# Ledger of designs, part 73: designed miniproteins, single chains, continued (5)

Each design is a single chain, and the fold is of that chain. pLDDT is the mean over its residues in the fold that is shown.

## One batch from the design tools (miniprotein)

Design m18690
Fold by ESMFold2-Fast:
Structure m18690 (fold): chain A 56 residues (1-56)
Amino acid sequence: AAAVAALAAAGRSSGAAALVLARGGTPEQYKEVGRLAGAGGDPAEAARVGEAGGAG
């Protein structure tokens, strides 16, 4: 979680999402990455991460 949050906060939302996907992240982790991605100025990535978490 800490590494995912740090990547998302640094504006590396795609890297954060990739870590969540690689580790089989929980819906909560997907939502957190999506929120941080949106705050980092990547709303498309935020939407994709949110959809992936909701579909799982």
Scores: mean pLDDT 61

Design m18691
Fold by ESMFold2-Fast:
Structure m18691 (fold): chain A 79 residues (1-79)
Amino acid sequence: PVAELEFEFETELRAEQMAALIHMEAWVLGVKVEVEIEGNKLHVRFEAPTIALLKEAVKRAKKIAKEMGGKVVKERIIE
């Protein structure tokens, strides 16, 4: 299963900080992550062996983004 998320932040620096935190959370959960920064926007793709791990990764990402003043612009669960 794969999840694709897009976050929007106040500044590009916040997006960069979020990218670092997302890599840390993915490492802790043992999920694969790909991150692309586009200005103040962050594209995150999680790939996990189970739906449960994928949902946990998405939940943690959304929580961190909210705490950093970011908005969830897009959320998709794929395959």
Scores: mean pLDDT 84

Design m18692
Fold by ESMFold2-Fast:
Order: structure tokens, then C-alpha cells, then sequence
Structure m18692 (fold): chain A 97 residues (1-97)
């Protein structure tokens, strides 16, 4: 299961690099179904939604990544940027603290 989840994670990251956020989301969702503790897949989902302008979903997935790995600096940065896009500057500063 985990090796297949890693392959899906790689495909999701490739889609992110190409700006294909909808394809990236599908791969990351499948990776999470196979390995629900895959922090990188949650971070990838958060970033893809951030790039699509779905800031509320970006916050949701970034928070899930931080529940699994509270020290994940990329997830905190995605969370902070999503809060900033919603005009929630205080929440953005707290996400980076």
C-alpha cells in the first residue's frame, strides 16, 4: 500500500509543477486513501487548493497535515498564506509562530 501511495504522491507533485492543480488533487486524495498518515499528501492538497484560490480548503488540509506533523514548516506557510488571502492577518501570524 505505501509504495503505491508514494507513486501517487510523485504524480501529484509532478502535476503541481505543471500547474495542473485538479490532477494533483486527485492523485493526493488517492494517496491519502492508501496511506492516511502521509503528511506530504495533505500538504500537497493544501498547496493545490491554495493555488486554485480555494483558501478555506487550503486551511482545512494544512491543519490536517499539522495534526500529523506539528513541525511541518511548509504546511504552516500554506496555512498562513491562505489566512492572509482571506484577510485574517492575526491568524496568519499565529500559524507561523
Amino acid sequence: MKKKAEELLKKGNEALRNGDYDTAIKYFEEAIKLDPENVDAYVGLAYAYLQKGDYEKAIEWARKALELDPDNSFARRVLAEAYRKLGKEEEAEKALA
Scores: mean pLDDT 86

Design m18693
Fold by ESMFold2-Fast:
Structure m18693 (fold): chain A 63 residues (1-63)
Amino acid sequence: SAMLAEIGRLAREVIEEGLAAGLSEREIATRVVERLKEEFGIELPVPETLDGLERAIVRALLE
């Protein structure tokens, strides 16, 4: 869906910026979760890993 594509783009952008800045996976995940809440109204628990972040997003949107 268009929304899923936009969420994926936002998550990728924040992840790439965070990795370039040397942020931890948890700090990057926190930023993605905050942006998803601000832009799309999606509330997620903050995972400790990027894999956990991907699973949380999929669960919220598809499950």
Scores: mean pLDDT 81

Design m18694
Fold by ESMFold2-Fast:
Structure m18694 (fold): chain A 56 residues (1-56)
Amino acid sequence: MEVPEELLERALALVRAALPDLELTEELQKRIREILNETNLDVDAASVAFIEELKA
């Protein structure tokens, strides 16, 4: 997956701000990378999609 680390860090920061009690494991970080690819590297859209997926 061709996700820049800077975009991953921004997505992780947004997820952590919304869900401060969530432990961002390697599995969750890989899932965020997948969603970033699906959203054409849109950090805001990817963070929202990831949070909604966790609620489902």
Scores: mean pLDDT 79

Design m18695
Fold by ESMFold2-Fast:
Structure m18695 (fold): chain A 56 residues (1-56)
Amino acid sequence: SAEAEALLAEGNEAVAAQAARIPLAELRRLYSEFYDAIEAGDFERARAILERIRAL
């Protein structure tokens, strides 16, 4: 869906922004949870995880 595609783009940008300062293993774990939420259609959970990534 358009919403899933937009969320994935925002997630990729958020991870890229944090990559220089946050351990890769932590970012990978959060991104995995984020992707799983999108695949499940749980966009509320996906947005919550995205905000956690942005807040790192």
Scores: mean pLDDT 84

Design m18696
Fold by ESMFold2-Fast:
Structure m18696 (fold): chain A 61 residues (1-61)
Amino acid sequence: KVEELLKELLDTSARATGAAAKLAAAKEAGASEEEIEKLEKELRELLEREEKLVKELEAAR
C-alpha cells in the first residue's frame, strides 16, 4: 500500500512539474486569460492530489 502511494505521489509530482512549466510558458507568451486560468486550475488540482497523497503516506507510517 505504501509503495503504491509513493509511486502515485512521484507520478503526480512529475505531472505537476509539467503543468507548472506549461503555465509559465503560457504567461511568457502572453496567452489569453482563459487559457492561463485553465492551466492554473490544472496545476492546482495536481497540487491538491499531491498533498492528499502525502497525508495518506504520513498516516500509513
Scores: mean pLDDT 81

Design m18697
Fold by ESMFold2-Fast:
Structure m18697 (fold): chain A 56 residues (1-56)
Amino acid sequence: SALVEEAERLAVRGVIAAAEGDLATAREHFSRALELAREAGDEKLAAAVERQLASL
C-alpha cells in the first residue's frame, strides 16, 4: 500500500539521518513512519520503527 511504502521510505531516511548523527531529523522521520505504519496496520513495521526510536 502507499502508506506502507511511504513508511518504509521514511524509516530508511531515519536510519540514514541517525548514521549521520542527526538524531533530531531521525526522530522526525521515524515518528512519521510509525504513524503511517500504524495507520496501515503493519504491526511488524511499526514494531521495527519503535525499536529504532528507542535506540536513539
Scores: mean pLDDT 89

Design m18698
Fold by ESMFold2-Fast:
Structure m18698 (fold): chain A 74 residues (1-74)
Amino acid sequence: MSETEKQKEGMKKTLRGLADTGSKQTPSAAKELNKLAEEGIKKINESKSSEEANKLGLEAAQQIRDKTQAALAA
């Protein structure tokens, strides 16, 4: 497995884990959190380097965290 493929798999696993955890904490936002994770995973799959995959993964992870926090505060 290439380093880029390893980075992509790691980031995708992180996004799925964050969406799953957030969905358990705020079930009303579950659909939106899972959609953010799927969109992030799609971008990671389309990335051409480990650096790009990492950047896109971190951005998607931040969006999932921000949405979870907003839903918990509502």
Scores: mean pLDDT 84

Design m18700
Fold by ESMFold2-Fast:
Structure m18700 (fold): chain A 71 residues (1-71)
Amino acid sequence: MVPKLAIEGAAQAVRAGQRDNALAALTSALVNAGMDEDEARKLAQKAVDMLAAGASVEDVQKWINEELKKH
């Protein structure tokens, strides 16, 4: 499970224009949740894109955790 605080931190980084920091933080959170690093990076990149497009922290957290259940 990816905690809400990790998504909130990534959203703040995206708002600050620090997308690389958001990507690294979410990739680390997904790896710690049990995902392979390559798949974690791909999922994290999509999550960063969603946040940049204006998706809420809650929507991104729900989406990420549902994607984790599929793997």
Scores: mean pLDDT 83

Design m18701
Fold by ESMFold2-Fast:
Structure m18701 (fold): chain A 98 residues (1-98)
Amino acid sequence: VEKAIEEAEKAIEEALKTLSRLAQLMGESSPEIRKELFDALGRANELLARASQKLEEAKKYAKIDKEKGVELAKEATRLAEEAIRLAEEAMKKAKEKE
């Protein structure tokens, strides 16, 4: 369970870094592109918040049900990775429009 929690923590850290890059690009973008990036940032932040909640649940369950703790940690990793993909796709699309 500890390894699954560590993987989830690393995924959430990477998501935070990716969202930070998205926010920076949004500041450098035209008003039209900025709106699309803002919407993507909002959705990615929602996924990241859910990932953080699942990670906290995983830490609680790790003390009473290791199998459930692993499942919750994997769910946190999945949500964080989804946030990263959403942010990366939005940034790639924005760069194509300049």
Scores: mean pLDDT 84

Design m18702
Fold by ESMFold2-Fast:
Structure m18702 (fold): chain A 56 residues (1-56)
Amino acid sequence: MLDEQIELVRRQIAALREKLAEAEANGDSDEVKRLTAQIDRLEAVLAALEAERARA
């Protein structure tokens, strides 16, 4: 179900944002860049899934 995929992606983004906050607090710029790129990709996926739900 599309709603389940949206929920899973939202939970993954939330977990990555927590890790990003930890990396920023530790001054780990390489990890910050890696996590930011992952979050950006998942947010694009989330936007696509929400657009599909809005059309259906």
Scores: mean pLDDT 84

Design m18703
Fold by ESMFold2-Fast:
Order: sequence, then C-alpha cells, then structure tokens
Structure m18703 (fold): chain A 92 residues (1-92)
Amino acid sequence: SADELIRKAREALEKGDYEKAVQLFEEAVKLDPNNAEAWILLGRAYYKLGDYEKAKEAFEKALSIDPNNQEALNLLKEVYEKLGDEEKAREL
C-alpha cells in the first residue's frame, strides 16, 4: 500500500499537483517511515510548494535513514540556500 501511494504521489508530482503529492507522500511515510526515498520525494514536493522548512525536515529524515544518500545531501544543500543558511549549505 505504501508503494501504491508512492506511485500515485509521483504521478501527482509529475502533473504539478504538489498539494496532492504532499498528502499522498505523507500517508506513504506514515505506513513506511524507514523508506528514505519516500522522504526524499516528500521533501521535493514540499520544496515545489515553497515549504522549505518542511522540505528540510523531510531531507534530514531521509539522511537519518541513509546517511550517504547523495541525492538527499544535494537537496538539503539547496534548501539551506533557499533558507539563507549559507554556512550549513557549505558544510554539505
């Protein structure tokens, strides 16, 4: 069921329906909280909505599950830059 939610959420994200993508990814991570990829996709959806603080939290959660995930590291760096935290962006 988490995989089905992720599939539907990816479709919403591709169509630019970011609010729907967030809702579906939030349900997916509640069902499977250790799925780093689902947290990355949730963060991407928040980022598209301009919810940079929530995007940061989602990417940090992904890195807590998979600390060497290069995609999550790069996306977290982008979020720190959006939030004006250039020092943290440089650390990544």
Scores: mean pLDDT 86

Design m18704
Fold by ESMFold2-Fast:
Structure m18704 (fold): chain A 62 residues (1-62)
Amino acid sequence: TPESEKYTREGYKLYNEGKYEEAIEYYKKALELDENNISAYSMLKALEPNDPLVLKIEEKLS
């Protein structure tokens, strides 16, 4: 969704600034708005592979 995409873009900006903790929160928010946001999912999985939201999405893919 457009709102989810905005959170993902803000997360990318924070990540590029080295603000990884803040970037993670924006990626989580993007996925809460749209679980099919592959970009946010990929980034969150890379940074926090054991996050409950990542595990939930992976379970849906199996």
Scores: mean pLDDT 80

Design m18705
Fold by ESMFold2-Fast:
Structure m18705 (fold): chain A 58 residues (1-58)
Amino acid sequence: LSRAQVEKALKLIAERSGKSVQELRDELNELLKRGFSVEQALMALALKYGVGDVLKEL
């Protein structure tokens, strides 16, 4: 995923979940520190916040 696609995904998850983009970036970075790929971390966040369909819009 490009940097722009990552930012788009975080914004879409934020808009649909009611979370801030900054909170989602912090959670994404924590998952990356734990050894997740960017794609895996985004999928985990989308599923955690009940917006897994958002990934189809990237």
Scores: mean pLDDT 78

Design m18706
Fold by ESMFold2-Fast:
Structure m18706 (fold): chain A 76 residues (1-76)
Amino acid sequence: MAAAGRKEEADALVARGNELFKQGKYKEAIKEYEKALELDPQHVEALFNLGRALEKLGKLDEARDYFERAAALERE
């Protein structure tokens, strides 16, 4: 609807991803974080938490890329 912003949608997707992450559903959490980043590519929490979920799946090289992107945005 016209009143809903892209950032609000991204925040809701991150919240869903965080709930899945708490349940140990890391693969499902990643999908929700990726959707959030499609709406807000600079969403620091989504980038950081996607990295954490990737670490839980053993994808350390991919996780590092997301952590670096999140850190770069926080250093502005």
Scores: mean pLDDT 81

Design m18707
Fold by ESMFold2-Fast:
Structure m18707 (fold): chain A 67 residues (1-67)
Amino acid sequence: MSTKQRIIEAAKELLDAGVPAEELTTKQIAERAGVSVATVYRYFRSKEHLIAAAKGQIMREELLKKL
């Protein structure tokens, strides 16, 4: 798995656990992914871009499960 995908998966796991997107910090996502905050910002311009990517993947996975 790529580092970028690991960061997205960490954000997805926190969202799936019921943590609101607005309460998520880049530090919490980095800690869950096992990377530094600097590494997160290497792959994503902002926390908002990371959350959008995670939500996009969750939505696609939910749509696929609907079939």
Scores: mean pLDDT 80

Design m18708
Fold by ESMFold2-Fast:
Structure m18708 (fold): chain A 76 residues (1-76)
Amino acid sequence: MISKEELERETEEAVYILRAAVLYTNGKRALERGDLELAREEVEKLRELAEEARRKGLERAAEYAEELAEELEEEL
């Protein structure tokens, strides 16, 4: 069964994944409005989030944030 420590780590990773999804959604909406400056800001935030997640050993969250940053940047 899931331990308290494992649950806490999974929760932290889920929070980082959610943060990445929010940043991506904001960037996507900015692109739809033609706000390239805001879209670039969200790409930078996604990259910073990925580095932070990787430093914490949250590899899944880090990879997800990097993929979203790359996808958003390709639309710029």
Scores: mean pLDDT 85

Design m18709
Fold by ESMFold2-Fast:
Structure m18709 (fold): chain A 66 residues (1-66)
Amino acid sequence: MDVHVVVHTTPEGVEKVEEKARELGLRYVVNREAGVVAVVAPDRETAERAAEELSKVEGVTSVRIV
């Protein structure tokens, strides 16, 4: 069952979040207008690690695992 890491960021932070998701080797979907990046993880453990790393990205305002 796929786990989603939903990241809210400033408009300037979107590219940095995408870069970090690529570094982690994870798929993502971007809504640039809303400042939202949804990162897809294969399991909860991967999602928790991704959330920790993504929360460190400049411009990130919130990270949620769903």
Scores: mean pLDDT 84

Design m18710
Fold by ESMFold2-Fast:
Structure m18710 (fold): chain A 69 residues (1-69)
Amino acid sequence: MEKRLEAEIYLAFGEIYLALAKLSTDPEEQKEWLKKAIELYRKAIEVDPSLREEAERNIKYAEEQLKKL
């Protein structure tokens, strides 16, 4: 299950960057972390499509936050 572990790693890093963006008060820093989170979630879906529902919810949240910056 190498693909599953790889996808879970991408998902975990996406969650970390999303959390960092939520804690940041710097709009430039928030933009960078939100973009990184989105990229990592998309990679997780690419590796394991079964994670799509969870990852897409977080991508949607990140995109909504990005629109406000």
Scores: mean pLDDT 83

Design m18711
Fold by ESMFold2-Fast:
Structure m18711 (fold): chain A 58 residues (1-58)
Amino acid sequence: KLEEIKEREQRLAEEVENSPDTVEAAKRIMDEAFEIERERLKVEKGLTDEQIDELLAK
């Protein structure tokens, strides 16, 4: 839900501030950003996981 999405966004922002400039940290940050976007699309657009996977599988 929106509150949970905001909490995840805040945690991601904190991770970005505190993460080293490494490929491993960048991948983790990107993975979490994609999961946050997935949840946002479900809440805002009513998309299913399958529909989001189709959009992101390009």
Scores: mean pLDDT 74

Design m18712
Fold by ESMFold2-Fast:
Structure m18712 (fold): chain A 70 residues (1-70)
Amino acid sequence: STQRADQLYQQGQDYIRQGQNLIDQGVQTINDTGTDDAIRQGGQMINQGGYYIARGSILTQEGDRIRQQS
């Protein structure tokens, strides 16, 4: 249904947005101090952000497939 497709799109976009924010925060954390601890923490945030973007992309693609078949 179009409602299901729209839900998947919205969820996918929300994940992508959250992922971008995590990457931005991780980069900022590293740049602010450049300490070993900041690099470790920022690196973890960047990695988590990448995961969110990947998941969001999959959900967006699934929404697109459902919409095209409806």
Scores: mean pLDDT 86

Design m18713
Fold by ESMFold2-Fast:
Structure m18713 (fold): chain A 55 residues (1-55)
Amino acid sequence: ERIEKLEKEIEELEKEIEELEEEIKKNPTIELINRLIGLKLRKIGLEFELELLKK
């Protein structure tokens, strides 16, 4: 099911974001920050798609 797939992808992205945020906390680099921004934008896109499907 599409909704379950999106929820799973969002959950996986949340874990990756948390791990990357911890890495940035120890060693803040532009490369890591740019990766974090990219992951957060992807998560927002998936959350938006999920909201549309739930309405």
Scores: mean pLDDT 82

Design m18714
Fold by ESMFold2-Fast:
Structure m18714 (fold): chain A 59 residues (1-59)
Amino acid sequence: SLKDKIEEEKKKFLQIKLEALNTARELVRRRMAQHDTPELRRALERIDKEIEKVKKELE
């Protein structure tokens, strides 16, 4: 059905978003390894929370 196709496309979009978030997380971690700042720690926390939201939506 159309509803099933929309749900499949939503899951594909969420998977792409999760991949992008994991890439962003890795970049922030590399920057923190060079210069650990409160701004980078907050960015990592926000990314981790977003990853958990996307994972929950994919369950």
Scores: mean pLDDT 87

Design m18715
Fold by ESMFold2-Fast:
Structure m18715 (fold): chain A 78 residues (1-78)
Amino acid sequence: EMEELIERLKRIAEELLDPSISEEERKRLEEEAERLVEELRKKMDELMAGPPEKRAEAERLHERLTREQAERYQELLA
């Protein structure tokens, strides 16, 4: 479910803000985030290919990610 993917991305973003993590750990988290972003994009593509109501859901989801999760998620989705 998309909500689970978003929650996992949120947790990874918070972990990436910790300056005490090792470079190896940071690399792993970045790779995991990239994989989750790809899964989220696939879900978004399914919604965008559907009727206008499904597209509106995808747009609202993107707006919520931008508002609640700040710049980090925008960069991950790019």
Scores: mean pLDDT 70

Design m18716
Fold by ESMFold2-Fast:
Structure m18716 (fold): chain A 84 residues (1-84)
Amino acid sequence: MKPRLIGVTPTLWLLEVEPEKREEYAKFLRDELGLEVTPSPFFPENTLFAVDRRIPSNETDIDEIIARGEELAREVAEKLGAEL
């Protein structure tokens, strides 16, 4: 099954993955994309929370925030074969 990427906010993403591949995908997101990754508190077996720390939490330029979120979604889709 392809991992499924769900955008919650431009800086917070949920990645639904096969439980057996959870650590593999978490490591990829941390090492290759520089994301802060933790298991979902609600679905820790098959869902990862990924936070893009490259976007400052006090950023007010909505267009820049959206553009960076779209760039991240594209990177994950291309590199992991994730479904949006």
Scores: mean pLDDT 67

Design m18717
Fold by ESMFold2-Fast:
Structure m18717 (fold): chain A 69 residues (1-69)
Amino acid sequence: MKSELENRVKELEEKRKEAEAAGDAQQFRDIMRELETVLEELSKIDPKYQPRLERVRALLAEFDRHLEL
């Protein structure tokens, strides 16, 4: 259900804030990947989520570059 996916996004954003407060870069990255998955499902239901999905993907790609050598 769309409402369940929207609730999952809220839960993941809360966990992201916790990971940021803890300074846990790996946990932050894992949470962002879960957000990407949920937003992919939401964007298939409602195209308004597509720009947010693209932003999360761009942030993950940039984060991965900073963690390489």
Scores: mean pLDDT 77

Design m18718
Fold by ESMFold2-Fast:
Structure m18718 (fold): chain A 69 residues (1-69)
Amino acid sequence: MSVEQGVADIVLAIGNWAMEKGDYEGAAALYEKAIELDPSNKTAWRNLAEAYRKLGDEEKADIYEKKAA
């Protein structure tokens, strides 16, 4: 596997931890970084959409959810 995909998986895991803590803004930033490293990671796009939904940004949530499809 590429180094970028491995690092993206680690960043995604840290983002999931931030979500569990209720740090939705921090989780969104981490998921955006995971997508920057691996834009094909649909899980990161879905989780980013969920983070923005938790933040009340339905427009961004809908955009990122469509990217995950």
Scores: mean pLDDT 81

Design m18719
Fold by ESMFold2-Fast:
Structure m18719 (fold): chain A 89 residues (1-89)
Amino acid sequence: MKGDTALVKVLSAKKVGNTTELTLDQPVEGAVEGDTATVKGTNKGGNIISAEGKRLVVTGDFEAGDVLELTAMRVPITVGGKTLRPYQL
């Protein structure tokens, strides 16, 4: 679900200062810094600071068992009819 909302479940959450380090039940492909993570059915959420595989660092408080809605807030850059994304060949 690139550029759209994706649903992932939090397996573990570790609070580190003003951020929470999350381990997810599935890899988050296409999530980047600046995208939004919100607990499904609530107004509780934050911004993605980093995402790699099943690991996500977000602002705000999250708990194991939360279901997150990840929303891409970025616009893909298109050059010469080709969409450029970080870490794509």
Scores: mean pLDDT 69

Design m18720
Fold by ESMFold2-Fast:
Structure m18720 (fold): chain A 64 residues (1-64)
Amino acid sequence: RDAVLAEVVGLVSRGVDAADAGDLDAAREHFERAVRLLEDAGMTEAAAAVRAHGDRVIAEAKAA
């Protein structure tokens, strides 16, 4: 539902911002919360996509 997607977009944005700032723990927490919201909504494919995206963002921040 639109409200869940809006919250997820906000969490993903906060996760990317945290990773860019070097706060990998905060980035991981934001991505995990987004994944949990999607799983609770039954959006398993979207949850997997957000998890993969978050893993890549964190890995890139660690390598930079």
Scores: mean pLDDT 82

Design m18721
Fold by ESMFold2-Fast:
Structure m18721 (fold): chain A 82 residues (1-82)
Amino acid sequence: KEEIIEALRKMLDAIAARDAEKLREYGERAVELALEAGDEETARLVRRATEIGLEGIESGDEILIGVAEVALASLITSLRNS
């Protein structure tokens, strides 16, 4: 649980830095950790947030970047309260 939250926070840091390589790396790590925990829903949501964030960084679309940030922040909050 805490390892997944740490990976999600690192994804947020990567988005803030516009670092597509780190976003992909930490996104893959968060998916692996979620699947190891049997949490397929979190894995699916992380994959989606990673895709949206990568599209936003690569295209310079600040709306997509904001959507990915909100999705990841919501996941962190949900995991902390579950």
Scores: mean pLDDT 86

Design m18722
Fold by ESMFold2-Fast:
Structure m18722 (fold): chain A 56 residues (1-56)
Amino acid sequence: SMADLEEGRRLAEEAGRLAAEGRNEEAKRLVDQAVSLGLSPEEADRLAVREYLRVA
């Protein structure tokens, strides 16, 4: 659903922020969850990297 895709995007962005804090295992879990909600692995990684670079 659209709500699942929105939540997936939010989780991927949160993963990027957690990775910037060095919380890599938690970040990976959120990326995996975003993909389970319907995001492509490429889109989830792209969103996480974008947020990582923004806050790191």
Scores: mean pLDDT 88

Design m18723
Fold by ESMFold2-Fast:
Structure m18723 (fold): chain A 70 residues (1-70)
Amino acid sequence: MSPVERGARILREHLGPELGKLGLTPESFAGLTDEEIDALVDKWVAEGKIPEEEREAVRAYLRHLREQAR
């Protein structure tokens, strides 16, 4: 399984009910820097919403969404 596919699955499993509140749209990701994506993922890990070991997979997925929006 690719890191991007794994990141998508982890977000759905751990943040599924909250994804709508996050407003995850392509347009919202097009302008994000790598540092902003890292900060968002670090926040979710700190809040216990994403396991630390899945941090890189979730980052890969969010970066993929950003590239899709560009």
Scores: mean pLDDT 72

Design m18724
Fold by ESMFold2-Fast:
Parts: structure tokens; sequence; C-alpha cells
Structure m18724 (fold): chain A 55 residues (1-55)
């Protein structure tokens, strides 16, 4: 769960996949991925901190 979130956020951070592609790959809504992206990109958290904070 946390590990899957960290991997998803890392993919977003590297620009490997869009939020839509990540949502499809991990089986969550784009809204959920947007929350993960917000924690990492807007709040300036590390991948690990964002993954621990969200959901």
Amino acid sequence: TVEKKARAIEMLAKGEKTAREVAEEVGVSQQTVAQWAHAYFAEGLSVAEAAAKVS
C-alpha cells in the first residue's frame, strides 16, 4: 500500500507516466493520484513523506 504509493509518486516525479496512466496502473481514481501529486509537488514533501501522508 505505502510502497505502491511511493512507486506511483516516484513515476510521476520522474515524468515516466501521467496522473491518468498511474491511476489506471494502480487501480485508483485520478482524484486519488491528484492528492498524491499535490502532496509531493505542491507541498514539497519527499516521495516517502507524501506516500505516508496520503490516504
Scores: mean pLDDT 75

Design m18725
Fold by ESMFold2-Fast:
Structure m18725 (fold): chain A 90 residues (1-90)
Amino acid sequence: MTKEELEKRVELLEKQIEENPNDATAYLELGRAYLELGDYEKAVEAFEKAIQVGDKETKARAYNILAEAYEKMGDVEKAQKYREEAEKLK
């Protein structure tokens, strides 16, 4: 996707979340879009929201993606922490 397409995707997902603040899947997709944009702080915030409102499966997915994001940022300790949180949900 182009940067413009990703920015439009963020706008659509933000609107979806305004209509349904408990849509954990929308928060996961918002976090993924921010990761592709390189906005890691906003990506983390979106994934934390997915964890707050998501079911067990959504929480596990959010923790695994957070682990991958932190590993890409070079934060090995946080990456390991979030992988351990995902394992605890099994």
Scores: mean pLDDT 82

Design m18727
Fold by ESMFold2-Fast:
Structure m18727 (fold): chain A 62 residues (1-62)
Amino acid sequence: GALPSEEEIALHREVAEAYGEALARGEITPAEVARIVREKLMEMEGMEPVTRDGLVVLVPKA
């Protein structure tokens, strides 16, 4: 299939970092993590430029 957008890749990575331990402990489900990513993408549909140690994230259009 098509590759996810750069924003989706960045958000997925951040969510995995934030919830990876909880997911491993079974305190949150993969479905809930996916929903969180979707909600964050919708909330960020504007622009949220964040640069973190070379991590690709949304940048302002100018």
Scores: mean pLDDT 62

Design m18728
Fold by ESMFold2-Fast:
Structure m18728 (fold): chain A 84 residues (1-84)
Amino acid sequence: TEELLKEAEEKEKKGEEASAKGDYRTAAEYYIEAAKLYAEAGDLEKAERALEKAEAAARGLEAQGDLEGAAELRKKIEELRKEI
């Protein structure tokens, strides 16, 4: 679906921008949204790459001291990974 791929790409770019600013929670949330949209569009390779970026962002959040926030994000990532 063309619309889903475009929306996923826009979410992924917003995640990259947030990550560049050190806003790892926002980055991970955008990457999770992008992965979900890529999966709905049938692009499982892009969905998995977006989840890998979300995991990296969750690790960044953990390094900043937000262990609970990182754990919540990892749970969302694992739940979505089971569906793709």
Scores: mean pLDDT 88

